# Designed miniproteins, single chains, continued (2): the designs that were tried, part 20

Each design is a single chain, and the fold is of that chain. pLDDT is the mean over its residues in the fold that is shown.

## One batch from the design tools (miniprotein)

Design m4702
Fold by ESMFold2-Fast:
Structure m4702 (fold): chain A 70 residues (1-70)
Amino acid sequence: SLQKSLEIAREIGRELLELIEKERKEAEEKLKKLGLEDLPEEIKEKLIDKYMIKNLNDEEIKKEAEKLLK
């Protein structure tokens, strides 16, 4: 039924949002540990996105920050 499909879609949506929020918090915490918290918001957002997609290590994050600051 449509009602059951909507319930399933809603539950999946909630779980996906929780996963995204968790990964975003982990990315933000990593930037803070690397001393990149004072970067412009636009640059921080790009670094968070790259980290979440590519699972960058600490040196790779620093390299990407340098590229974005040019």
Scores: mean pLDDT 77

Design m4704
Fold by ESMFold2-Fast:
Structure m4704 (fold): chain A 62 residues (1-62)
Amino acid sequence: SAAEERAKQAAIEGAKALAKGLELATGLPAEATVEFKGDTITATVRAGDVVLTITKPLSAMA
């Protein structure tokens, strides 16, 4: 659905923004990975030894 695709795009953009913020805060390269499994969105952002993981239902992103 259009709403589901919009939620996925929002999650990806949010993860990218978080990675950029973490990169600026740490001075280290940051990577973001977003996984969509069933009704669950999991975003993982890493910069060196810093790892942030956010898990939300897809419905919570709409």
Scores: mean pLDDT 78

Design m4705
Fold by ESMFold2-Fast:
Structure m4705 (fold): chain A 60 residues (1-60)
Amino acid sequence: SVKEELLELIDSSTQLSDQQKASIREAVENGHLGVAARALIHGDPSVREKAQELLEKLKK
């Protein structure tokens, strides 16, 4: 699911702080998947492409 893939991307991120990762996980848990995807796009270039793919999947 998109939720599971977002959680995996958060864990794989090397440029986000632990505090930023915790905030994005909280957004995912509360159903704010688009907010979480946008935070990943802005926060870490290494996960940006996959985060954009997941955000596009949420728009459909």
Scores: mean pLDDT 83

Design m4706
Fold by ESMFold2-Fast:
Structure m4706 (fold): chain A 61 residues (1-61)
Amino acid sequence: SVVDALIKLLTESPDPNVRALAAEALGKIGDERARSILQVLAKYDKDENVREAAKKALSKI
């Protein structure tokens, strides 16, 4: 599914711009399946912009 593909990009892409866009897309979709991984990335992603995108996405789920 699109959600599963976005979660894969969010967790596996070496490009922080791609991970941030995947987080934004998951937030817009609002699917609960993304909640746990977005919580992890909001806390622990090495890139600050990805952490902020994940926090914003969580506010929409």
Scores: mean pLDDT 84

Design m4707
Fold by ESMFold2-Fast:
Order: sequence, then C-alpha cells, then structure tokens
Structure m4707 (fold): chain A 61 residues (1-61)
Amino acid sequence: MSEEEAVRRLMEETGLSERQARSVIELGRQLGPEVAAQYAQRDLGLSPEQAEIVRRILEQL
C-alpha cells in the first residue's frame, strides 16, 4: 500500500482530516501501528472500531 492510499483510506474510513491522517502514519512509522491506533483513539477521539481500522491500514505500509 502506498502512503497516499493510506491517507485516503484513513480519511474515508475514520473521518480523520488529511493532516491528522499524515500525523498518524508518521507516528506509526516511528512507534508502530498499535501506538498510532492508541493515539488516534485517545487523542483524536476515534472509536475503538475506528482505531482498529487505523492499525490495520498502517500494518499494510
């Protein structure tokens, strides 16, 4: 999966803005998909179900 595909999917499937989606991708690269998903749920207000979508998208990068 390309970074641009991941940004698009994060925006469409979770409602994140482009800026938030790129921040989550960068965090996932630095600290892993699990930490990025936890950040999205705790700090960006995503549901547990949406955070799981984040984790799965980042695992495909």
Scores: mean pLDDT 86

Design m4708
Fold by ESMFold2-Fast:
Structure m4708 (fold): chain A 72 residues (1-72)
Amino acid sequence: MRQDIEAQVEEALREAKKRIEAAPGSIKLEVFNEETADLLRLAKQLGADVNEVMDRISEEYEELFRSGYGEK
């Protein structure tokens, strides 16, 4: 990733993390999925490496990522 793009993605990840952590347990997975989808859309718009963004998300929320994020 370009340096400016990486910084923007990291800031978005930080804000998403705050919102996920602040969410009640009953909707935490829903908030996680919404924030993950928004981050992946942002990464695509910026031309960032979507796989690196997914790796960052999985590092922060491995259990939630494996349990809830994915196609049915």
Scores: mean pLDDT 74

Design m4709
Fold by ESMFold2-Fast:
Structure m4709 (fold): chain A 106 residues (1-106)
Amino acid sequence: ELPLTAVVLGAPGASRDILLAQLDEAIKAAEKLGYPELVDVLRRMKELVERGEAPTPELIAELQALADKVNEELKKKNDPFAIVPATWPVERLREVAEWIREILKK
């Protein structure tokens, strides 16, 4: 489990680079688990962060829907591997989006 929120909070000035690294790890995890739709949404989020743009509420909702789908599939397989987005509730994903927006202001 990767604590994206804690990473964002703990690194003023470097938080954007740390967020990009965490997004890369999430993308790799989604690729290894075989979830191309989740990979696509995570790549779109990374692209926005790289451009200095905050994720939209619509993108966060799309990420949550895909995370829920992945989590249900992982439960059926009794798989101990979890992608950070798949383990995060809607409120946490919104919190991460808020922190990305705050970091990008700096």
Scores: mean pLDDT 59

Design m4710
Fold by ESMFold2-Fast:
Parts: C-alpha cells; structure tokens; sequence
Structure m4710 (fold): chain A 71 residues (1-71)
C-alpha cells in the first residue's frame, strides 16, 4: 500500500527531526561559553523544530486517510 509506505516515511522523518532538534538543544547548552556557536545551534534547532512539525502534520493527514480506508 503506497499510502501506508508514505505514512511510515513521514513518521520516520518526523522522528528524525525530533531527535535532531533535541541534539541541537543539547549542543546549545554545551556552547554556553561561545555565543556565536550557541546562536548557530539555536538557528539549527528552530529549523529542525519547523521540519518536525511539518512532517508531523503530513504524517497525521496520511494516517487519518489510512484509518478512514480501514473503517
């Protein structure tokens, strides 16, 4: 089922960016003594959060379509 594969791929991307955002947050804390490096990690964190949310919304939409087809 191509829709089930798409849902799985979108969930995997959401989960990837969730982990990437958390790693960037930890890097920000580790860079407290370097304001320029901290700012770079803050920007990366914001980008990964946005991608997480975008892929999450897409995954939810595809999963809702799958659930409707199975009902």
Amino acid sequence: DPLAQEAAELRAKRDFYTRAAEASKQAMEGSKDDPALKATHEETYKKFQKLRDEYGARADAVEAELAARQA
Scores: mean pLDDT 85

Design m4711
Fold by ESMFold2-Fast:
Structure m4711 (fold): chain A 80 residues (1-80)
Amino acid sequence: MLSEEQLREAFKAADRDGDGTLDAVETVQLLRSMGYDPPAGEVVRLMREHDRDGDGTLDWPEFMELLDAMERNPAIRASR
């Protein structure tokens, strides 16, 4: 299991620009590095649901909310 510290380091590694946010591509890459295999379209949908400002990116708290939502979505945990 990944600790919160490991998740935070993975988040920083995915943040190529160092701006403290992830776009959809960086979010998909981070999730796959953690052993998830979500469809990119599903990640984009979840990002839109948690995108507070409509900027198309996630900061650390928004990313943690997305992870919680993803664990509750069967389409992410079990592909059919």
Scores: mean pLDDT 69

Design m4712
Fold by ESMFold2-Fast:
Structure m4712 (fold): chain A 107 residues (1-107)
Amino acid sequence: SFDEKGYEELLKEVREGNLSRAPSEEVREMLEELFEKIEEYEKKSSEDPEKSALKRAALSTITLLLLEDSDVDEAREYLERLENAKTVEELEKLLEELNEKLRKVLK
């Protein structure tokens, strides 16, 4: 298991620092896109709170993974899978994969 509270704090620092932790312009642009998507799904939370919460959690995990490995192509692939996920089950499976990947990267 990972420290979710520590990850939320890191995400907050990145937002407050105007993406000052981004190692390159490509990573910065991808981080900005991910933050815009998080904001979009926060606004849609009243329409489908469960799917919105899962999408925001997945976006946050993609953001943390991108900050650790700077793999923009991987982040784009996960974002595309997120946008194409139609069911809660598909979103939960994607989150499980993302959390597993993040655990391996943080070792």
Scores: mean pLDDT 73

Design m4713
Fold by ESMFold2-Fast:
Structure m4713 (fold): chain A 62 residues (1-62)
Amino acid sequence: GEPALVVATDEAETEEEARQNAIDKALSKARDLGLEVRAIDVEVEKHEDKYTATAYAAVVRP
């Protein structure tokens, strides 16, 4: 099948919260699209007062 990717970004005051929020958002988006998540990767960027996390979910049609 054609590879597909669901991407979600979120922010939090801690790295762990930003990661979890981005993952939850990507999983929710994939679920709403009826797609199965096969793998997920997360990139986190630190700012002065917050963290931004971007989750990349590799998805397939079930």
Scores: mean pLDDT 83

Design m4714
Fold by ESMFold2-Fast:
Structure m4714 (fold): chain A 56 residues (1-56)
Amino acid sequence: SEREALLARIRALVAELQALQDRMATASPAERAELAKRIAALSAEIEALARELAAL
């Protein structure tokens, strides 16, 4: 179903977000800046998908 597909995608993005957050702890300053931008983008995408799921 569309709901199941959205939930699967959200779970995959959350796992990716958690991996990037873990990398932040040991990252160089330059790498941290890039990781922070990617984390912000993933968070926004997860929120957008969660809103889409709520609208179903």
Scores: mean pLDDT 88

Design m4715
Fold by ESMFold2-Fast:
Structure m4715 (fold): chain A 59 residues (1-59)
Amino acid sequence: SEEIEKLKDETVKRLRAALEAGNEEAVQQILDDYIKRLKELATPEQQKFIDKSLELEKK
């Protein structure tokens, strides 16, 4: 959806700024905010995919 693409674009811009500033804490916060907002916009199937992707990163 257009809302998801807008969220992605905004997140990329925020990540670029935080990375250029060397602010690792801001990077993590931006990613956490992105995941939360993405889940709000996502269908139940997409939400399950997001949760599984996050779980796989822990392994």
Scores: mean pLDDT 75

Design m4716
Fold by ESMFold2-Fast:
Structure m4716 (fold): chain A 114 residues (1-114)
Amino acid sequence: SIKLTESGGGTFPEGSSVTLTQKISGGKVDVAGWWRQAPGRDPVLVALISADGSLTVYEPRVAGRFEISYDAAKQTLYLTMRDLRLEDTAVYYGVAVSGDETFVGEGVELRVVP
């Protein structure tokens, strides 16, 4: 079974940069990405990338500040987040699709402070 392991969370000052990582094991994926959930809010898609890197999708509010990339040799997905804002505070969950199955990680907390 496919397993996702996220890392890189923590507490960071506004205006800083952070890279979240997602290690993918147990099989190949067709699409991988990130979604986030702020306390008391609905889940929101952040970014997706196809496994061949040909297609990327970003949530409009983070476009230009966030960059998604996938290292196929390491089976590791990266989300580089620049110019962090208080509104970026959320739990970030890895997501991956393989065929008809969707896999979600346990999540990593990101807190942005003044």
Scores: mean pLDDT 86

Design m4717
Fold by ESMFold2-Fast:
Structure m4717 (fold): chain A 55 residues (1-55)
Amino acid sequence: MKVPTREEIEAFAREVLADPRASPVLRAAARTALEASDKQRQMAYALLKAGAEEE
């Protein structure tokens, strides 16, 4: 899997936040991805992707 750009991470996070069925954990991770440092943002993206695929 390629490392996503900042824009790709932000787009995915906004999609999760717009989804009314997203779990509170996914929404927390999405907000972290938008607000955190670059390293933390990449970690939050991995959690978002895993959670979205399982839910």
Scores: mean pLDDT 69

Design m4718
Fold by ESMFold2-Fast:
Structure m4718 (fold): chain A 71 residues (1-71)
Amino acid sequence: SAELEKLIQESLELIGKFREAYEAGDKEAMKKALEKAIETLEEAIKLSTDPETIERLQKMIEDAKEVLSTL
């Protein structure tokens, strides 16, 4: 769906913002980007029906939470 594609795109843009914040050493910006990415990915899972897509999105959330726990 268009909404699912939009949410996936938004999550990728937020991961990009995290990378920019990481390069700048801005921990607060890193936290905000990861928290928003997790929220967006969780919303994408609600709209997903494909098991492979759900598994990939869940792994992205787990990876983001792991990084967030180190900040």
Scores: mean pLDDT 86

Design m4719
Fold by ESMFold2-Fast:
Structure m4719 (fold): chain A 73 residues (1-73)
Amino acid sequence: MKREEAEKLKAKGEELFKQEKYQEAIGLFYRAKLLDPDNPELWRNIARAYEKLGLPSLAEHYRKLAEEIAAKN
């Protein structure tokens, strides 16, 4: 159930990202990662959105978190 909800939130976030609604996309990705914290793709999506918002330090932080999660799997 939680992974299913996370996947729906991720899909909505990716659609907002395509519409260049990066802050709204980040909000959905954050909600998704609370439901599926072991999915490194969610941290990568947050990082990409922060990069688009001109926040490279936050983008790098979330990229590193994604790498740590991927290394555990």
Scores: mean pLDDT 83

Design m4720
Fold by ESMFold2-Fast:
Formats: structure tokens, sequence, C-alpha cells
Structure m4720 (fold): chain A 67 residues (1-67)
């Protein structure tokens, strides 16, 4: 679906943001990706978003939380 495609694209952008050290952007992108992945029933993209979110939160010194 278009929602699943958008969610995957956002996760890819979030991974790029992590590589650049833009952790706040990575968090924002993963929040959008997770929402769209839930709507699309895309559990794989939701899991990927959770991985990026956990790493970005760790880098920012925020409390860790799962999806």
Amino acid sequence: SSLAEEARRLVEEAEEALRRGDYERALKLTQRAASLAIQAGDTETLRRAGEVRAEARRKLGLPESGL
C-alpha cells in the first residue's frame, strides 16, 4: 500500500539521519513511520522504526522505551 511505502521511506530517511548524527530528526521520522506502519499493518517497518528510535534515544541520553 502507499502507506507502507511511505512508512518504509521514512524509516530509510531516519536511518540516514542517524548516520549524520541528527538524532532529533531521526526520532521525528520514526514517530511518523511507526504511525503509518501501524495503519498499513506493516509489522516489519514498525520493528525497523523501533530499532532506529531506540538508538536515537540512546544517543540523546533519553530513557529507553520499546514500541
Scores: mean pLDDT 84

Design m4721
Fold by ESMFold2-Fast:
Structure m4721 (fold): chain A 74 residues (1-74)
Amino acid sequence: MSLLEQARRLAEQMKDPEARELALRAIEALEAGDLDKALELVEELSEKYADDALVAEFVRLLMRAIQEARAAAA
């Protein structure tokens, strides 16, 4: 299972609609190759919902995916 597939599953389990929307938008930005936007959305999630275990795991997976995408672009 890909990191993005795992992240999407976590986002879909989020009960807060705003957290879920931000998470899905972060995945879409990463899929589009907009790493700056993906990072901004992940940082917003971390600031607003860092105490949520699902959000914390999602942020961890997305940060890893962003790092791998940046390495591939270099």
Scores: mean pLDDT 81

Design m4722
Fold by ESMFold2-Fast:
Structure m4722 (fold): chain A 57 residues (1-57)
Amino acid sequence: SHMEKLIEHSIESALKAVKSGSISEELALALLYRDLSETFGEEVAKEAVERLKKRLE
């Protein structure tokens, strides 16, 4: 779905920014939560943040 594609894109963009050293992990998690919670709500944002945390391990 469009929502799933946007969420995946947001997670991948945040992951790449952290891996390249452009932003900190803490900032990437905070920005991902803010952007997705405003668009899709808190539950979607929390799940996406957990997915990003797992990808950063």
Scores: mean pLDDT 86

Design m4723
Fold by ESMFold2-Fast:
Structure m4723 (fold): chain A 59 residues (1-59)
Amino acid sequence: QAEHDALAQRLAGHTNRAIEYQDKAAELAKKDPELAAVYNRKSQEHQAEADRLAAQLAA
């Protein structure tokens, strides 16, 4: 119950951050490709954490 709600909240947070970082990477791709790569990596890290939390919630 409370643990499930906390996991769902963290999943939502990581999913939202992954999208935000992906959008920033896309915007920076022409202006600063090295910084864009950093944001793309951060997006991938948050997406991986979201995928892990989603699997944990499904169990």
Scores: mean pLDDT 84

Design m4724
Fold by ESMFold2-Fast:
Structure m4724 (fold): chain A 68 residues (1-68)
Amino acid sequence: KLKFAEEIVKKVENSNLSEEAKRLVKEGLVYFLRGDVEKALELLEEAEKISKEKELVREIKKKVEELA
């Protein structure tokens, strides 16, 4: 899980996502690592809504659901 979160953070930092969307994804990953999957998915859904790169955030959400 930690390795997955680190890879996603690196990918997000190198993306064209807004700073707000990057923050929401990182917060979602923190909740995911703490075992709060419901809160993690809520934050990732908000990131997807504000992102121009919706596909990237959607894939992250899907992976979080698969690993939960």
Scores: mean pLDDT 79

Design m4725
Fold by ESMFold2-Fast:
Structure m4725 (fold): chain A 74 residues (1-74)
Amino acid sequence: SREEIEKLMEEAIELLEPLYPELAREMRQGLPNMSPEQVITALETLVSLLARSDPELAARLREILERVKEIVER
């Protein structure tokens, strides 16, 4: 459901906020207008970008991404 996806994105935004507050703000503003497919693309992009610089954060975002994919594939 959309509500489950929004809660998972809120979790991702909270993880990003300490290190990337401006990105977290932009994601929070964009979230209401994002399709499930756009959410998946955004999370995949973040995981890819952060994999080298912040591998622990990237791993946590990947876990959220997999949960979003499970919801979308229902």
Scores: mean pLDDT 83

Design m4726
Fold by ESMFold2-Fast:
Structure m4726 (fold): chain A 56 residues (1-56)
Amino acid sequence: SVIEEVLMHDEGLTREQIEELLRLYKESREKAREKAESLGVDPEALISGLEVLLAE
């Protein structure tokens, strides 16, 4: 998806990291934010991208 490509190229995330973030987001939005911060990405931009991926 376009959002997945953006996260991989702009934020430097791997597909595995995106899948783990999606799993964490489904359990707890805050855990997904904490993981994003640990990876050095903007947590709010990442959460918005994950929400778009889940809505599709």
Scores: mean pLDDT 73

Design m4727
Fold by ESMFold2-Fast:
Structure m4727 (fold): chain A 113 residues (1-113)
Amino acid sequence: NKEKGDELYKEGVKYLEEKDYEKAIELFKKAAELYEKAGDKKGLAKVYLNLGQAYYAKGDYEKAIEYYEKAIALDPENAEAWKLLGDAYYELGDDKKAEEYLEKAFKLVKEKE
């Protein structure tokens, strides 16, 4: 359910901050299942973003991209998600996609000012 999803998400964030990426990923995947069952698209978008960040920190840029794209599909106005997607494409050497997604993030930030 959503409440247990929130607890697992918070625990996952703690492990992410401690740089225990494997434990963070385990907890975030469990949180994602609970948010999906609860229909909590906002919670699901947040957990997908953090799953992407955990995989990025491990150097698994392809999985990071997969989760950032899932987060963007749920919340396309999240400038941070677009920036992180651009950063991951840059690490894979796709400079054109990196520039495109970083520009999208920049425009979203300006539109909110």
Scores: mean pLDDT 88

Design m4728
Fold by ESMFold2-Fast:
Structure m4728 (fold): chain A 69 residues (1-69)
Amino acid sequence: MESLRGTAEVVAERMKDYDPSLTDEEAKALADAVIERAEAAEDKYEALREALAEATAAVLAAAEAAKAA
């Protein structure tokens, strides 16, 4: 599939459905900002998932060690 940036015009049209007072330019700027944020959040989410998995494994290992002590 094409990048999320390719769907900015579709997102802008949806925003105009919610607020018809928005101009085409304003709706597009808002859609571009939303997609840019989503792309940045996606990269950060992958790193956060790895950190969470490591933290969970460490907590489980510590709990098992405490039970064996």
Scores: mean pLDDT 70

Design m4729
Fold by ESMFold2-Fast:
Structure m4729 (fold): chain A 56 residues (1-56)
Amino acid sequence: MEEAREEGRRIGREAKERGINPGSALSATALRMIGDGYSPEEVKAAMEAAKEAIEE
């Protein structure tokens, strides 16, 4: 869980810094994380963390 949240924060910061559309970045990342064996709950936590990072 914490690892997923850290990954989410990283993705959010990268998207913010590069001006990437957050929705597109999050969708692609969620699919990749599911493929890598993360649970749906972990994917959700990562996406929430990414949104928080983008807001800051």
Scores: mean pLDDT 74

Design m4730
Fold by ESMFold2-Fast:
Structure m4730 (fold): chain A 61 residues (1-61)
Amino acid sequence: MPIDEEEVKLALARMGLAILFLENPDASEEAKQRALEAMEEAIRAGKSVLEAIRLAEEALK
């Protein structure tokens, strides 16, 4: 099983995104989908987990 740094970042970012959704229960499904897409795109672009979560948080506003 190859360990990929990008896969590890995606797993951590998904956990952070889950916490963000729990803290923003009033966010629409559309906003949550936009946040998920922003997070995944940021990680695939080589950004940090923290930057990916920041971009997801902005997408929820």
Scores: mean pLDDT 80

Design m4731
Fold by ESMFold2-Fast:
Structure m4731 (fold): chain A 86 residues (1-86)
Amino acid sequence: YVLAAITALNQGKYDEAIKFAKLAADQGSARGYLILGEAYYKKGNFEEAVKWYRKALELSPDNTRARKLLAEAYRKLGKVEEAEKA
């Protein structure tokens, strides 16, 4: 499911990316949560992106990419302090 989600995300098929990323996340995949966040971010749903990036970090606290993406999503929401601490 992770590869299917990444492929859909790269093709701009964000709803398909969400579908496959949810299936990966349901299997406990931190990458699944990360792709969920990226797909929501691409759709402009930054609040949902923050939620799923935080879930990715709960499973993989040392994931630098997830932390960077979380910070960017916080900036889009105007939450600069949270972005700097992510």
Scores: mean pLDDT 78

Design m4732
Fold by ESMFold2-Fast:
Structure m4732 (fold): chain A 55 residues (1-55)
Amino acid sequence: GAEAEALLERAGEALREGRYEEALRLAKQAFDLSTTDGDRVSALVAMAEAERGLA
């Protein structure tokens, strides 16, 4: 839904800016609010990218 998409957009911005802890939090929120498999997959990818940045 629109809320999950907005959170995914914010997570992507946080990833581009190197704010990995915030990106991970936003991506987790997006996953929880996702109503489609596409949004859930996008959230999981964002979470993986954020975790990679934190490692």
Scores: mean pLDDT 86

Design m4733
Fold by ESMFold2-Fast:
Structure m4733 (fold): chain A 59 residues (1-59)
Amino acid sequence: LEKAVAAGYEAALAARDKSAEEVLAAAIAAGTAAAREEGLSERTGVRAGLEGAIRALSE
């Protein structure tokens, strides 16, 4: 789970100067990919990616 949140955070930071849609899409894709490697559900990956993006955009 923590790896999926971190992946979403890093993806959001990398896309921070793009549109909000692109930032969220990148964070969700990174979070779901990390969650799949850990054997977590896609839903968990989406939520973790979004959590990471929220943290990145709050700084």
Scores: mean pLDDT 77

Design m4734
Fold by ESMFold2-Fast:
Structure m4734 (fold): chain A 60 residues (1-60)
Amino acid sequence: LEELKKRLKELLESLSLPEEVLNEFIERIDAAKSKEELEEVARELADYLNSDEIRRFLEV
């Protein structure tokens, strides 16, 4: 779980997101207690960005 959180945060930071949006998703990632919760956050992010990079994260 911690490794997945780290990878998702690094992916987020590599994207040119507004500071407000970035902080919102980082807080949700840190608050995730399970892989399922983390996947839910990643799915929300993928929808927000319409991003292939995030969709690939969810696939693997």
Scores: mean pLDDT 71

Design m4735
Fold by ESMFold2-Fast:
Structure m4735 (fold): chain A 70 residues (1-70)
Amino acid sequence: SAEAEKYYQKGLEALRAGDLDAAEEYFKKAIELDPNYAKAWFLLGQVLKAQGRDEEAAKYFEKAAELTKA
């Protein structure tokens, strides 16, 4: 959806600014609005990995991979 895309873009802006907490919230909101938004799952995984949350990040990367294999 257009709304999910807007939150995804806000997440990218937060990442460019180095605001990992804001990036996490925006990508979570994008996934809430569109659970099939593979790019949002992937970038949330990257945010979690950057925060040292590697085990959580792995789950999000798995979901992103699942969504892109259709």
Scores: mean pLDDT 87

Design m4736
Fold by ESMFold2-Fast:
Structure m4736 (fold): chain A 71 residues (1-71)
Amino acid sequence: MEQKELDAITRLARAVAEGNEDEVQKAIEELKKLGFSDEEIERILKTLRHMVEQGRQDGAALRAARAAAAS
């Protein structure tokens, strides 16, 4: 992977993890300038959003289990 592509994907991943939609849009535009298709960008974005949601879901499940054990 070229450094510019890696940097753009890393920026997108950070923006998705932070929930910063303005930075997500900026990272998408950067990827388009690097020659990524809309389909490739949507695939990457879907994967990153899924990973972030799994992280939130795992954290919520652990907190819920702990609360139930304390009740």
Scores: mean pLDDT 73

Design m4738
Fold by ESMFold2-Fast:
Structure m4738 (fold): chain A 86 residues (1-86)
Amino acid sequence: EELEKKKKFYEEQIKKDPNNAIAYAGLGRVYEQEGKFDEAIKYYEKAIEINPNFWPAYENLATVLDKQGKKEEAEKYRKKARELLP
């Protein structure tokens, strides 16, 4: 129920602004919490596509990849997230 409310919130933000990288990352987080890792990856990738400097999306993508056992790919994205930190 709480995840469904968050999902609707981020979907509405995207409808208002299709370039809202934060909202796409928010949807990714909701799908990750539901255990829908492929959907989570899709939304995190979209957030990165819109804002390549949005380091939280790289960190979250790495976490999902780790949960899928893709450790080498996860490390690549964690490194990228660290490079984007101030």
Scores: mean pLDDT 85

Design m4739
Fold by ESMFold2-Fast:
Structure m4739 (fold): chain A 66 residues (1-66)
Amino acid sequence: SEAERFKKLKETLKKYEELKQRLQELINDVAEPSEIREVAKEAQLGPSLQDRLLAELAAKKAEKAG
């Protein structure tokens, strides 16, 4: 029962991590904040995680401007 529960969780986690990887690619490409928010909403991320992703985007923009 414990192993079966873990297996289902792992499969769900894989799909979630694919969306998180897409968010990281958008940050690396310095995409619009609205695009990051849209994908974060699809991934069902909380507001605090969305704010952190937007902060990473802002930091990446600053690095490219320097």
Scores: mean pLDDT 75

